# Designed miniproteins, single chains, continued (4): the designs that were tried, part 82

Each design is a single chain, and the fold is of that chain. pLDDT is the mean over its residues in the fold that is shown.

## One batch from the design tools (miniprotein)

Design m15020
Fold by ESMFold2-Fast:
Structure m15020 (fold): chain A 90 residues (1-90)
Amino acid sequence: SAAEEARRRREEEERREERRRELREAADEAARALDDPEAAGRALGYVLRNGDDEDLAYAAEALRRAAAERGDAARAEELARLAELLEGAA
């Protein structure tokens, strides 16, 4: 039915939006936990397994900002390079 199709499309859109939100939350968690390799690795691993190039670019940029805020210029520069490459691939 039309109502059943509309409900199914809404559920699919909600699931897609929820996944996007989860991936960005995981990226932000990895950025906050940058000095905790286990926590950062777990959160970033989730993004790597489930994200697309846009999600990976978001994660790289979040990590770059966190590294820059800590004064780690070398790491921030490498992450900026990664974000640019991922944005070009998307």
Scores: mean pLDDT 81

Design m15021
Fold by ESMFold2-Fast:
Structure m15021 (fold): chain A 117 residues (1-117)
Amino acid sequence: SVTLTESGGGTYPEGGSLTLTSKISGDVDGIALVAWYRQKPGEPMELVASITASGKTYYGEEVKGRATISYDKSKGTATLDLKNLKKEDTATYYTVAFNISPVPRLIFGEGVEVTVV
């Protein structure tokens, strides 16, 4: 009943900035947490950033100080802003929503590809 639609993928210059946006549609009232994960070529999936419904944030060590996550529940929009891009930021980025109602579950977006050159 929840759909995540990401945008903002593409090719970006090293040292530049990007903003990824996820539109969260459907029954958003049960969403307790929204997170951005990334899958780098040849590496396991890693947590980039998360935000709870109460606004508490977490940032992974590789992006700490460069990333900002936000979630507007009324608009159903989650964003990830990432600055001072490195070639190592090249990955497919996924939004994940943790919905606690009616039963706890994780909902994944389709992902957007980001290439840093």
Scores: mean pLDDT 85

Design m15022
Fold by ESMFold2-Fast:
Structure m15022 (fold): chain A 68 residues (1-68)
Amino acid sequence: SKKAEELIAKAKEALAKGDYLAAAKYATKAIQLDQNNAEAWRLLAEAMAGLGEEGSAAYYRAKAKELE
């Protein structure tokens, strides 16, 4: 959906700025709209890694790969 695409774009902007909390928020909202969106799971993984949450990052990265 366009709404999910907009949230993904916002998550990417937040990651570029180093705002990992905002990136996680936008990526999570995108996943809530479409749980099969591999890019949203990948962005959440990158945000979690930025927050130092390596276990969560690994889980979300594996989920993204499963959906591709």
Scores: mean pLDDT 88

Design m15023
Fold by ESMFold2-Fast:
Structure m15023 (fold): chain A 91 residues (1-91)
Amino acid sequence: MEKFINTKFKTQEDLTRVVGYVLVTSAAADILMELAKKKNLLSEEMEELYKEALEKYKEALENAEDPEKMMELLEEGVELVNEMEKLFEKK
C-alpha cells in the first residue's frame, strides 16, 4: 500500500513532462506516417519503426507503477520516431 502510493506520487510529479513527451512524439509518428502515405514514401522499415514506437508506448502504460521503467520505454519510443523522421528526410 505505502509503496503503491509513493509510486503513484512520483508518476504524478513527472506527469506534465511524460504526457507532453508522449503526446508530441505519438502525434509526430502519426503525422510522419500520414505524410509518407500521401507522398508515396512509405517503406517496410518506416512501418516497422511506427509499430515498434507504438508498442513501446503501450509497454510504458503497462509499467505505469514503475515510473523509471515507464520513462525508459517512452525514451525508446521517441528514438524510434526520430528514426522515422530520418527515413522521411532521406526520401
Scores: mean pLDDT 66

Design m15024
Fold by ESMFold2-Fast:
Structure m15024 (fold): chain A 62 residues (1-62)
Amino acid sequence: SDEKAKEALEKAKELWNKPEPDFEEITQYLVEALRNATSPELKAEIEAFIKKLDEELQKKRE
């Protein structure tokens, strides 16, 4: 359900904002969000978050 997808997405955002974010755990919640998302708009939002996550990881690698 979209509600479960939104909840998982919010959990991923919460984890991302921690001082030492666990990227594996964040990825797990994003996967759960995608599994539960039914609307194309919500799926696009989750995919955008995944892209931002990848971008931040690349910045750390420089």
Scores: mean pLDDT 78

Design m15025
Fold by ESMFold2-Fast:
Order: structure tokens, then sequence, then C-alpha cells
Structure m15025 (fold): chain A 71 residues (1-71)
């Protein structure tokens, strides 16, 4: 969970800095860590990845923040 939390915090910073590639890498890492231990947080990370793929950076950040609340 601590690794997932750090990855999600780094993903928010990457999203704010416009680094989509770095953000996606951190989000994928967090999702893998969360899948078996916190399915609600993992689902929110999947929604963040979908928002990022759609180009909706604001919504991607919102989903990452919601995932952090579930940790």
Amino acid sequence: LELAKKALEEAIEALKNGDKEKAKTYLLGAMVELQGVNPEAAALVREALRALDAGDIEKAIEYVEKALEKL
C-alpha cells in the first residue's frame, strides 16, 4: 500500500506537469499493487487511466485523489 500511495502521489505531480507517459507508468504500477488488496482504489486508478487516455487531465487527477482517499 505504501508503494501504491507514493506512485499515486507521483502520478498527480506528473499529470500537473503534463508528463502523460510518466503519469501512466505510475498509475499502472499503483493498479498492479492495489488489484489484490484494495479493489475500490484499483477501480479508481483504472478510471484515472481511462480519463488520461481520453485527454481529460482534470478528471484523471480527480480519480487519483479519490483512490488516495481509499488507501
Scores: mean pLDDT 84

Design m15026
Fold by ESMFold2-Fast:
Structure m15026 (fold): chain A 70 residues (1-70)
Amino acid sequence: PLDGLIRLNAQLSVDTGLGDEYIKSLEEVLSLNPNSVTAYRELAELYRALGDEEKAEEYRKRAEEVEKKL
């Protein structure tokens, strides 16, 4: 259920032209809390919705790395 909501929010943000603002907000979250697994997962889904598979995969891997260290 949570993963479905993250994907839906990412797609809706991109479709409504708010994707860049959402990315910027998540980058600010990561600057304050570099261990935010949720922010990395949301960035991965946002870049996937934008068609940037390379960045989507990078953020997905970073989410896994951070989660493993916790």
Scores: mean pLDDT 79

Design m15027
Fold by ESMFold2-Fast:
Structure m15027 (fold): chain A 147 residues (1-147)
Amino acid sequence: MEHFEKGLEYLKQGKYEEAIEHFKKALEEDPSNLDALRNLLLASALKEGGEAVEFLIEVLEAGIRAKPDALNAYNLGLLYEHQGKLLKAAAAYYLALKLDPSYEEARKNLEEVYSKLSEEEKKKFEELKAIKDLEKLIEYVLNLEEP
């Protein structure tokens, strides 16, 4: 029902406890809802912070290398944004859009994050946009160093 969508709204607002409760309810209604499970794990890591966020980043980076996925790229962007790594967040949201050009949330988050980038970070981001090969783009995004 409405629980999954409400969980996504709370997650976007940084209301992790409320997001967790709604994703749990979505899983109670449909235990096969893997998207609700993924978002529950994401919200839980963001609530705990620190090592949990760092661990989930490593898992998502490995997952993207093994099988590129727009949702995993978007979630990686959310985790980088939570860490204040705005250039990496912008790069991850851009990768999500390259994998799924219709991903409206990735586009909105990219526009918000991009507006907060320094001129040096914007130049690095434009270099990333020049990469046409998807495998090279993925490696560039995942190995991108913050200035």
Scores: mean pLDDT 83

Design m15028
Fold by ESMFold2-Fast:
Structure m15028 (fold): chain A 56 residues (1-56)
Amino acid sequence: SSLREELLRLIGEILRAIGDILDAEAAGDEEAAERAREELERLREELERVDEEIKA
């Protein structure tokens, strides 16, 4: 797979994580919201790594 394909997949994962945060907050599930925010942060770090590889 190309780095571009990985980037597009990662963007999709980020959108899902944002949805999970919104769902958890709407449900009042603070633990689920925190977990989803941790996942979003992990994905953001991976996005930065992929972006650097594309620019290399």
Scores: mean pLDDT 83

Design m15029
Fold by ESMFold2-Fast:
Structure m15029 (fold): chain A 59 residues (1-59)
Amino acid sequence: MSAEELVKKGEEAYKNGDYKTALEYFLQAIALDPTNKKALELASKLIEEHPEAVAEIQG
């Protein structure tokens, strides 16, 4: 499974309003390829716009 595939799954979850699942996919993509600019950008945007998603995956 590629980082790009995980980013795509995260984008689909984001579009559906499932911010927790979207963040999980973006974080998995970053773990697989920490230089993936798109995954880093989308994760940062999600955390900024929906900080509750970060709390949800932690607790």
Scores: mean pLDDT 78

Design m15030
Fold by ESMFold2-Fast:
Structure m15030 (fold): chain A 61 residues (1-61)
Amino acid sequence: KEEELRERLKKLFANPDKSTLEEILRVLGELAGVPKEDIDEMIKSLEEARQKVEERRKALE
């Protein structure tokens, strides 16, 4: 199934957006054999960073 995961990853990279980034990490983690816990931590960190950027953006115009 690694072939299907790689193809999916390529399609996600071809059309990156905010919601797609989490799926890219998930697929990449599965391909690399990264534990689910590590993937969850990465997604959480990205979401927190995203929120901080949005908050600062709104506060600063």
Scores: mean pLDDT 69

Design m15031
Fold by ESMFold2-Fast:
Structure m15031 (fold): chain A 75 residues (1-75)
Amino acid sequence: STLREQAERLFAEGREAFEAGDLERALELYDKSGVLAVILGDRELLGRVLAEMGRVYEALGDHERAARLYAQAAE
């Protein structure tokens, strides 16, 4: 598998964990995907990861961290 395929798979697994209510697992998987997005220089994938991490922090009640993640995703 390419690093891009790994990053997209981790992103998809993070979304599945979030939909299942496993917020800790979702953050772990999104973080791993985001690290690979940075290595790849993939700004679009990084933006998607940051936006989805923002949604997880909203679900956790951490509105300040969510707002920062959404702002970073919009860049």
Scores: mean pLDDT 90

Design m15032
Fold by ESMFold2-Fast:
Structure m15032 (fold): chain A 92 residues (1-92)
Amino acid sequence: SEEFEREVQRALGLMYLGITKANKGDVLETALMVVRAAKRGQLSPEVAAEILEELIKMAKDPKVRKTLEQALSLVKEGRFDEAIKLLEEALK
């Protein structure tokens, strides 16, 4: 299991970097992609929350940080549709 745990952590790191790069560093677009993946069961809620916590640290705009913190709270509660709606409205 230790080898498996190391492989999962490596894959998570590469996925996080790939998502951020694909969205040209836009933390809201990355967050929306992460929450949608969690809703589809492609990411565990725990992994999605960890990625959102890292995006909050990267966010320079206080309004963006507040939106990401609200999305993180909703994800921790399993309220994925509300988190998606919040992030979509923030991107308009």
Scores: mean pLDDT 77

Design m15033
Fold by ESMFold2-Fast:
Structure m15033 (fold): chain A 66 residues (1-66)
Amino acid sequence: MALELLEEGEKALEAGDKEKAYKLIKEALLLAGFSKEQAEGIAKKIAETKDKKLVEQTRKLVENLL
């Protein structure tokens, strides 16, 4: 569920759809138990920077929370 949304968000980011990536990553983080503020901040930073290291760290955090 949360990991599936994160995976779809990563695919959107790779396709250059920053808006879709932000939405999907934010929903994945909210589902994983992050606060709205944390989810929005992380998702926005990933969508704007395309920081692959941040994406990988975020995925590991979500995996550990599930």
Scores: mean pLDDT 81

Design m15034
Fold by ESMFold2-Fast:
Structure m15034 (fold): chain A 62 residues (1-62)
Amino acid sequence: VNPAVLALQQFLADNKQLDRFGLSAVDGINGPATEAAVKRFQRFADLNVDGIAGPATQAAVA
């Protein structure tokens, strides 16, 4: 399980935005749906849009 992916998914679920970003579950799996959600979140948070749930994306969620 990827902690950065899990943190992002949980953040979106807590804010009732999970479906809005194209996700249906908090599972910590970095699949195509999660990659798309990461890119959407990176655009929303004004981060570099690379689809990688790394330290920068995790910091923006925390």
Scores: mean pLDDT 69

Design m15035
Fold by ESMFold2-Fast:
Structure m15035 (fold): chain A 62 residues (1-62)
Amino acid sequence: SKEREAAVLITAASIRAAGLEFDGDEEKAREVRELVRRAKEAFEEGNIEEAIRLAREAVELG
């Protein structure tokens, strides 16, 4: 389902942000976390397509 796709991408992006923080790339980690926050908000609002778009952008950035 698209809901599952969004959840998986949000989780993957969150893991990537944690890895960037561990590596000391604080600026990129902050950008990825902001995209994850927006993706999660879209998901909670039922805008699954927007959640997928934002989460995918977060994964590609990290």
Scores: mean pLDDT 87

Design m15036
Fold by ESMFold2-Fast:
Structure m15036 (fold): chain A 65 residues (1-65)
Amino acid sequence: MKFEVGDIVEAVEDYTAVHPVELSLKKGEKLEVLRVSEDGKWVKVKKIGTGEEGWVPVSKVRKIE
């Protein structure tokens, strides 16, 4: 799946952050993409409403816009 900065994404499943730079997700949360990693395997996202930011695996989110 191709992600770009400004994309709105939804968490497809729960994810627990393993490292301090990562963000924990709950299935159904809405997030904005801020950055895409060079290898395309991670995205830095911001939670809509709370403003919390962090990196998540691309497999844990789906584009909705």
Scores: mean pLDDT 82

Design m15037
Fold by ESMFold2-Fast:
Structure m15037 (fold): chain A 55 residues (1-55)
Amino acid sequence: SALDLMKRLAMTNGGMSEETVEKAVAGEISPAEAGERGGLSERQAQSAIDALRSA
């Protein structure tokens, strides 16, 4: 969906690579690790990942 694309772009534009986003959504890395790599807090990373998974 357009919202999923916008959320994915927000994570990527926040300094998080596309590979990191894919691994986070797949559960291969923790939200804390994804947030650290992307310059986001654990809560922000978790929220974005949950939104991507639920849409």
Scores: mean pLDDT 73

Design m15038
Fold by ESMFold2-Fast:
Structure m15038 (fold): chain A 56 residues (1-56)
Amino acid sequence: ARELDLSDVRDQVDLAEALAAAYPLPPEVKAALIEAARAGDAATFTALLGQIAAAS
């Protein structure tokens, strides 16, 4: 996929929960990802996605 519409908090939360379920992430990272999505913090959410991609 190219880019997702991350402006919608609901879509961000759904994506964060799906990623947290699919990837073997530490609980702290899962919590941070979901929290950033719920807060609508697109910058933190995108940064966490970048860290997950870099680690894989």
Scores: mean pLDDT 68

Design m15039
Fold by ESMFold2-Fast:
Structure m15039 (fold): chain A 86 residues (1-86)
Amino acid sequence: EEEKIEKAIEKLEEAARLLSQSGNFDAEVDAALVLMQVGLAKNVKDPEEKRELIIEAAERMLKVAKDYGNTEAQKLAEEAIKLAKE
């Protein structure tokens, strides 16, 4: 479902925003790299390939959030994974 992928992307963008505003430069850089992957996935026209790429990006964002202890970003990344897998 297109709407679920769009909502997953929105949650990943919000998770990255929280990480970038954390005051930790390494978290900002790691989150920005995941957002680059999300940006590339947005241009994929095949729905299944796009979904798989967004799931991969969401799993990477979850790892970044956990590595830097950002519990709000972690929750958003987990919600994005659930939306993309449904």
Scores: mean pLDDT 85

Design m15041
Fold by ESMFold2-Fast:
Structure m15041 (fold): chain A 81 residues (1-81)
Amino acid sequence: SLVEQAERLRRRADELEARGDYRGAGLQYYAAGQLYEAAGDYEKAAEAYRRAAELFRRAGDDALAEYAEEQAKKAEEKAKE
């Protein structure tokens, strides 16, 4: 399922973060957010996008961090409906 695929990406992201690959971890969390969003789980999508933004900032990639923050805000609004 999309949710199982997203959870697999999150586990991969945690492994990458443990190795200091913050950019790689951020990309995996961002992809997980997209899969949660496709599954209609906007709360988990927002969480994943927020985590991606934090990881991108730790990697020094402010542009990707800002983009992930925008996706998180959009998912948060969809979750409120």
Scores: mean pLDDT 90

Design m15042
Fold by ESMFold2-Fast:
Structure m15042 (fold): chain A 76 residues (1-76)
Amino acid sequence: GLEAGKEAYNAGDYDKAIEHFKPEAEKGNSRAQTILGMAYAKQGKYDEARYWLEKALELDPDNTVARQNLAEIEAK
């Protein structure tokens, strides 16, 4: 669930965070898509990170966290 995913992310366990956030992101939860993209970026998986951050911005164009993280990936 989202709580377990947040605990994993905060602990630096990005594999576990991805496992917990991916089902919610696939259901169209923009916040879960943002955190999922951030977790992929922490692993250096920039293609997956970009995919989910762009999805989050399509659902919520005012998502400043997703926009900022996408800009950081695009600068690489």
Scores: mean pLDDT 84

Design m15043
Fold by ESMFold2-Fast:
Structure m15043 (fold): chain A 83 residues (1-83)
Amino acid sequence: KIDELIEKYRKEVDELIKEVEKYSPQLAENLRKAADEIFKEIEELKKTLPDSEIERYIQLNLDILRALKEIAIVNHKLAEKRK
């Protein structure tokens, strides 16, 4: 159950990072590093927290990553408009 959710999260993170890379390779690299730390934290949390709390932690991190993608797109559009 929880392993399926983690796998789904990993795939969604990979897709999101690929989309960000089109606008900001530097931000994409930073997000890859952040995602690696998040996955390490999830493995540690699996030892102490119930599945429901881990699920919420994963969902909150997905929301943060989606927000960072939107920020990258907006910044790219602003930079293009200045040129």
Scores: mean pLDDT 78

Design m15044
Fold by ESMFold2-Fast:
Structure m15044 (fold): chain A 58 residues (1-58)
Amino acid sequence: SLLDQELAAFKSGDKEKIEAILEAAVAVLEAAVRLSLGLATQADLDAAVAALRAAIAA
């Protein structure tokens, strides 16, 4: 089934990479929101973006 093929793809390490990218992307969004509210610095956002770039490149 299509579901079994998707499940197999997620099991092959693609899941770990996708989860890492999603986690890093959420961290960037959180840092951007916090910066807009004055609760974080530009350095915090830059660090989150660097982590996302690293996750994508892995």
Scores: mean pLDDT 79

Design m15045
Fold by ESMFold2-Fast:
Structure m15045 (fold): chain A 58 residues (1-58)
Amino acid sequence: SPEEIVKRAAEKAYQIAKDEGLTDEEAKRFARSAGLAAGNNYGLPREEAEKIVEEALK
């Protein structure tokens, strides 16, 4: 589903950023950007994509 794609995009981006030595704040910004881009590509409203990203990064 678009929701699962957004969640996985955010989680993967966060992990990659952390593995590269970025701070939690930097990694979360990268994850949010990746999740929102995935949501837009699959037609998910931005507000829904933002909620999914927030939940994925808890």
Scores: mean pLDDT 84

Design m15046
Fold by ESMFold2-Fast:
Structure m15046 (fold): chain A 76 residues (1-76)
Amino acid sequence: MEVTRLEVDSFQAIIDKIKEILGDNFAVEAIEGHPGTYVAYNDEKVVVFGTNPDIDLDKVRAAHPKAKEITVVVLK
């Protein structure tokens, strides 16, 4: 499973990247214990995003076993 990391400078740029990667149909969840970190996902792909997305990606992989790729988008 490939991991891609991207830095963006606005909330709109996060939304634009999520739609570029996942399309218009995806779910969003907050990560308990990691305020400011969120996961957007569909049946094939996962995007971890926020101001501090320094989380254990192996836990994200375990929660989304059908995901082919994980993209991490950091708001700077």
Scores: mean pLDDT 75

Design m15047
Fold by ESMFold2-Fast:
Structure m15047 (fold): chain A 68 residues (1-68)
Amino acid sequence: AAAPLTKQDILDAALTAKRSTPAGRAAAGRSISEEQALEMAITAARTLAKEVGLSEEEIEEILREILE
């Protein structure tokens, strides 16, 4: 099995989702604000972190990294 998911893995996944969303919308002839892209990254990180059983403290740390 692969190494267990860490906060860094979740952060990387969230940042990848954030980057992919603007590209997908550009292809569709739509744009989103940077604020909306950030909201999507936050939602993805929170959902994935809860799915893997991270604590609220770890989720908050991931969100701080996304916001910085």
Scores: mean pLDDT 63

Design m15048
Fold by ESMFold2-Fast:
Structure m15048 (fold): chain A 86 residues (1-86)
Amino acid sequence: DLAEAYRLAAEAYRIAAENTDDPEAREFYLALARGFEVLAENPPELTPEELRALGEAFRGLADYFREVEGNEETAELFYEAADLVA
C-alpha cells in the first residue's frame, strides 16, 4: 500500500523531529514529514521499477537513522515503509 508507506515515512520524520535538539534539523524533518503527508493523500501511480527504487531509498534512510543518528524508532518506520512497497 503506497499511501500507507508514505504515511509511515511522514511519521518517521515527525519522530526524527521530536528527537533532535537542532532547531534547523527539526524544521527540515517537519517539512519532509509534510511532503510525505501530501503524497499519502494523493499517491502517484508508480511503475514496478519506481517502487523498487522507493523501497531502496526508504531502506537507505532507515540505515542512516539507525547507524548515524542512533534513532531506532525512525529507522523501524522506514524499514516498514520499504517492506510495503516491495
Scores: mean pLDDT 89

Design m15049
Fold by ESMFold2-Fast:
Structure m15049 (fold): chain A 61 residues (1-61)
Amino acid sequence: TEALEAAARELMKTMDPRVVEAAVLALLHGGTPAAIASAARTYGVSPEAVRRAIAALRELM
């Protein structure tokens, strides 16, 4: 989705790219707690950071 890609590019200017990529992966899998935990593990970031990035991505979309 072009909107999600644009939001991710914008957020990567001010946030750790690994956290933003994990948030995108979690959203593509429905943004469930399980998807967030899996994406956080894959990118080596905290689930709390992924949840904050998801909120920021939703605000930019």
Scores: mean pLDDT 84

Design m15051
Fold by ESMFold2-Fast:
Structure m15051 (fold): chain A 96 residues (1-96)
Amino acid sequence: SIQDNVKSLVTTVKKMSDIMNNKDTRKYSQSLLKSIDKNGVSDSIVNTAIGMARRVLNQIDSNVSNSVSNSKDTMDMQQSVQFARDKVRQQVIRLQ
């Protein structure tokens, strides 16, 4: 369902914001999940979730392009981020 897809997308964005140490996106994702549970899904909520996902994907792509490091922490982050990116991209496609 659209509601399940939106909740899954926002949950993935929330986890990705934790990896990226983005407190604002984390807090907003948490608030959006609470709103979905209480009020259901509206076109406004779907558009907000897609917008957040696109912003996070763009930030990831920018960070990966600008980061050239062979440190273990950077490589582990890149692998986790790439996996989450692919999942978010698939969920955005399902909502379009």
Scores: mean pLDDT 68

Design m15052
Fold by ESMFold2-Fast:
Formats: C-alpha cells, structure tokens, sequence
Structure m15052 (fold): chain A 60 residues (1-60)
C-alpha cells in the first residue's frame, strides 16, 4: 500500500464524519483512530475501516 492511498482513505473517513454532523471532538476521535491504524502499518482498507467503525460508534 502506498502512503497516498492510506492518507486518502483517512481523509475520506474524516470528511464522512464531518458530513454526518459529528462534533469537533468526535471528528478528532475519528482522526485518532485513522492515525493509529496508519501508525500500526494497516493498509488503506484497514485505515478506512478504523475510521468508519469509529464514526459508527460515535454516531450510532
């Protein structure tokens, strides 16, 4: 996986959280989940899943 693909996946997850009307604090938690996944070397799909799962936890 390229750094570009992982970064794009993370950005899309953060934008999705913002579109869903999550608070600034909740968007930060989504960003943290994305950053943690990237730091652990997960691929773009893993990074995106981590962000989306955090969005579901916070929005559901």
Amino acid sequence: MTTEESAKAGREAAEEAKRLGLSEEQIEKVGDAVAGAMARGLDAEGVRKAGLEMIKELAG
Scores: mean pLDDT 77

Design m15053
Fold by ESMFold2-Fast:
Structure m15053 (fold): chain A 88 residues (1-88)
Amino acid sequence: ADENLLKGERLYARGEYEKAVKYFEEAIKKDPNNADAYTLLGRVYYELGEYEKAVEYFKKAIELDPNNRLAKYLLSEVLKKLGKEPPI
């Protein structure tokens, strides 16, 4: 298990979003192909209302793992918030 992802998730659950971002960024820095880290970073930006940044991170997660159902679901949800059509 990635310790940075676990620490970031705990901070996210507590609403400590800025600290959660730093841990997810460290996970990406150690493994740039970690689709889960991009998905979780996108979730933090979604909670912060930074919807366009959230879209960017969810798209990167799907690029790295096309079977990532969570990233696909969250991308659909954030696109609805932006008033855009969800992907097929």
Scores: mean pLDDT 83

Design m15054
Fold by ESMFold2-Fast:
Structure m15054 (fold): chain A 64 residues (1-64)
Amino acid sequence: MSEEEVRALALKAADTLLENGFTPEQVERAVRHALLHLGVDPETAERYAKEAAEFVKKKLEERK
């Protein structure tokens, strides 16, 4: 899986979790766990899980 595919998957998961009321911290944990389960290396999984959490945080700020 390419890094671009991993990133797209992480952001799609983040958007779905945000719509279901998950916090940025919950999104980070869920995305990291899902990526690791898919065979993504720990460093890449951590990087994109953090990006997913920041994406959710920004979206929540925009909803104010």
Scores: mean pLDDT 82

Design m15055
Fold by ESMFold2-Fast:
Structure m15055 (fold): chain A 58 residues (1-58)
Amino acid sequence: VEEITLEAVAPTAAEALRQIAEELAARGLKVLSEEVTVRRLPDGRLRVTVRALVEKAA
């Protein structure tokens, strides 16, 4: 298992989380746990940072 950090910027948290989920799936990683941090940017977009504990899918 390993810890990774991914982030996405999108108009909504749902869209940013979707982008992060697609990236994790594309890498073939299984998420064991995650911590989500949301930061509003001055232009109204959200920066979503996910710290995930992952393992390689078999």
Scores: mean pLDDT 80

Design m15056
Fold by ESMFold2-Fast:
Structure m15056 (fold): chain A 81 residues (1-81)
Amino acid sequence: SEERREKILEEAEETMFLMLVHSIFLYGETTGDEEAMEKQLAEVEEKMRKTMSPEVVERLLALRPEIREAVRRFMEERRAL
């Protein structure tokens, strides 16, 4: 059905944006460049708002603090190896 197709495509797009957010936080943790990191996050948010519904955007943006903490812990664990 069209509804099922739209849901699959939306979930794939959401996954791609979440991967981009993880990569940007990883960049910030690796370089310490907070300004460049925040600029890249703002660019991703602008693209999300252009391509996704407001409800989906707000849901994904609400995950940012958890993603940032997960990336920080991942980097600390890798440093300890």
Scores: mean pLDDT 82

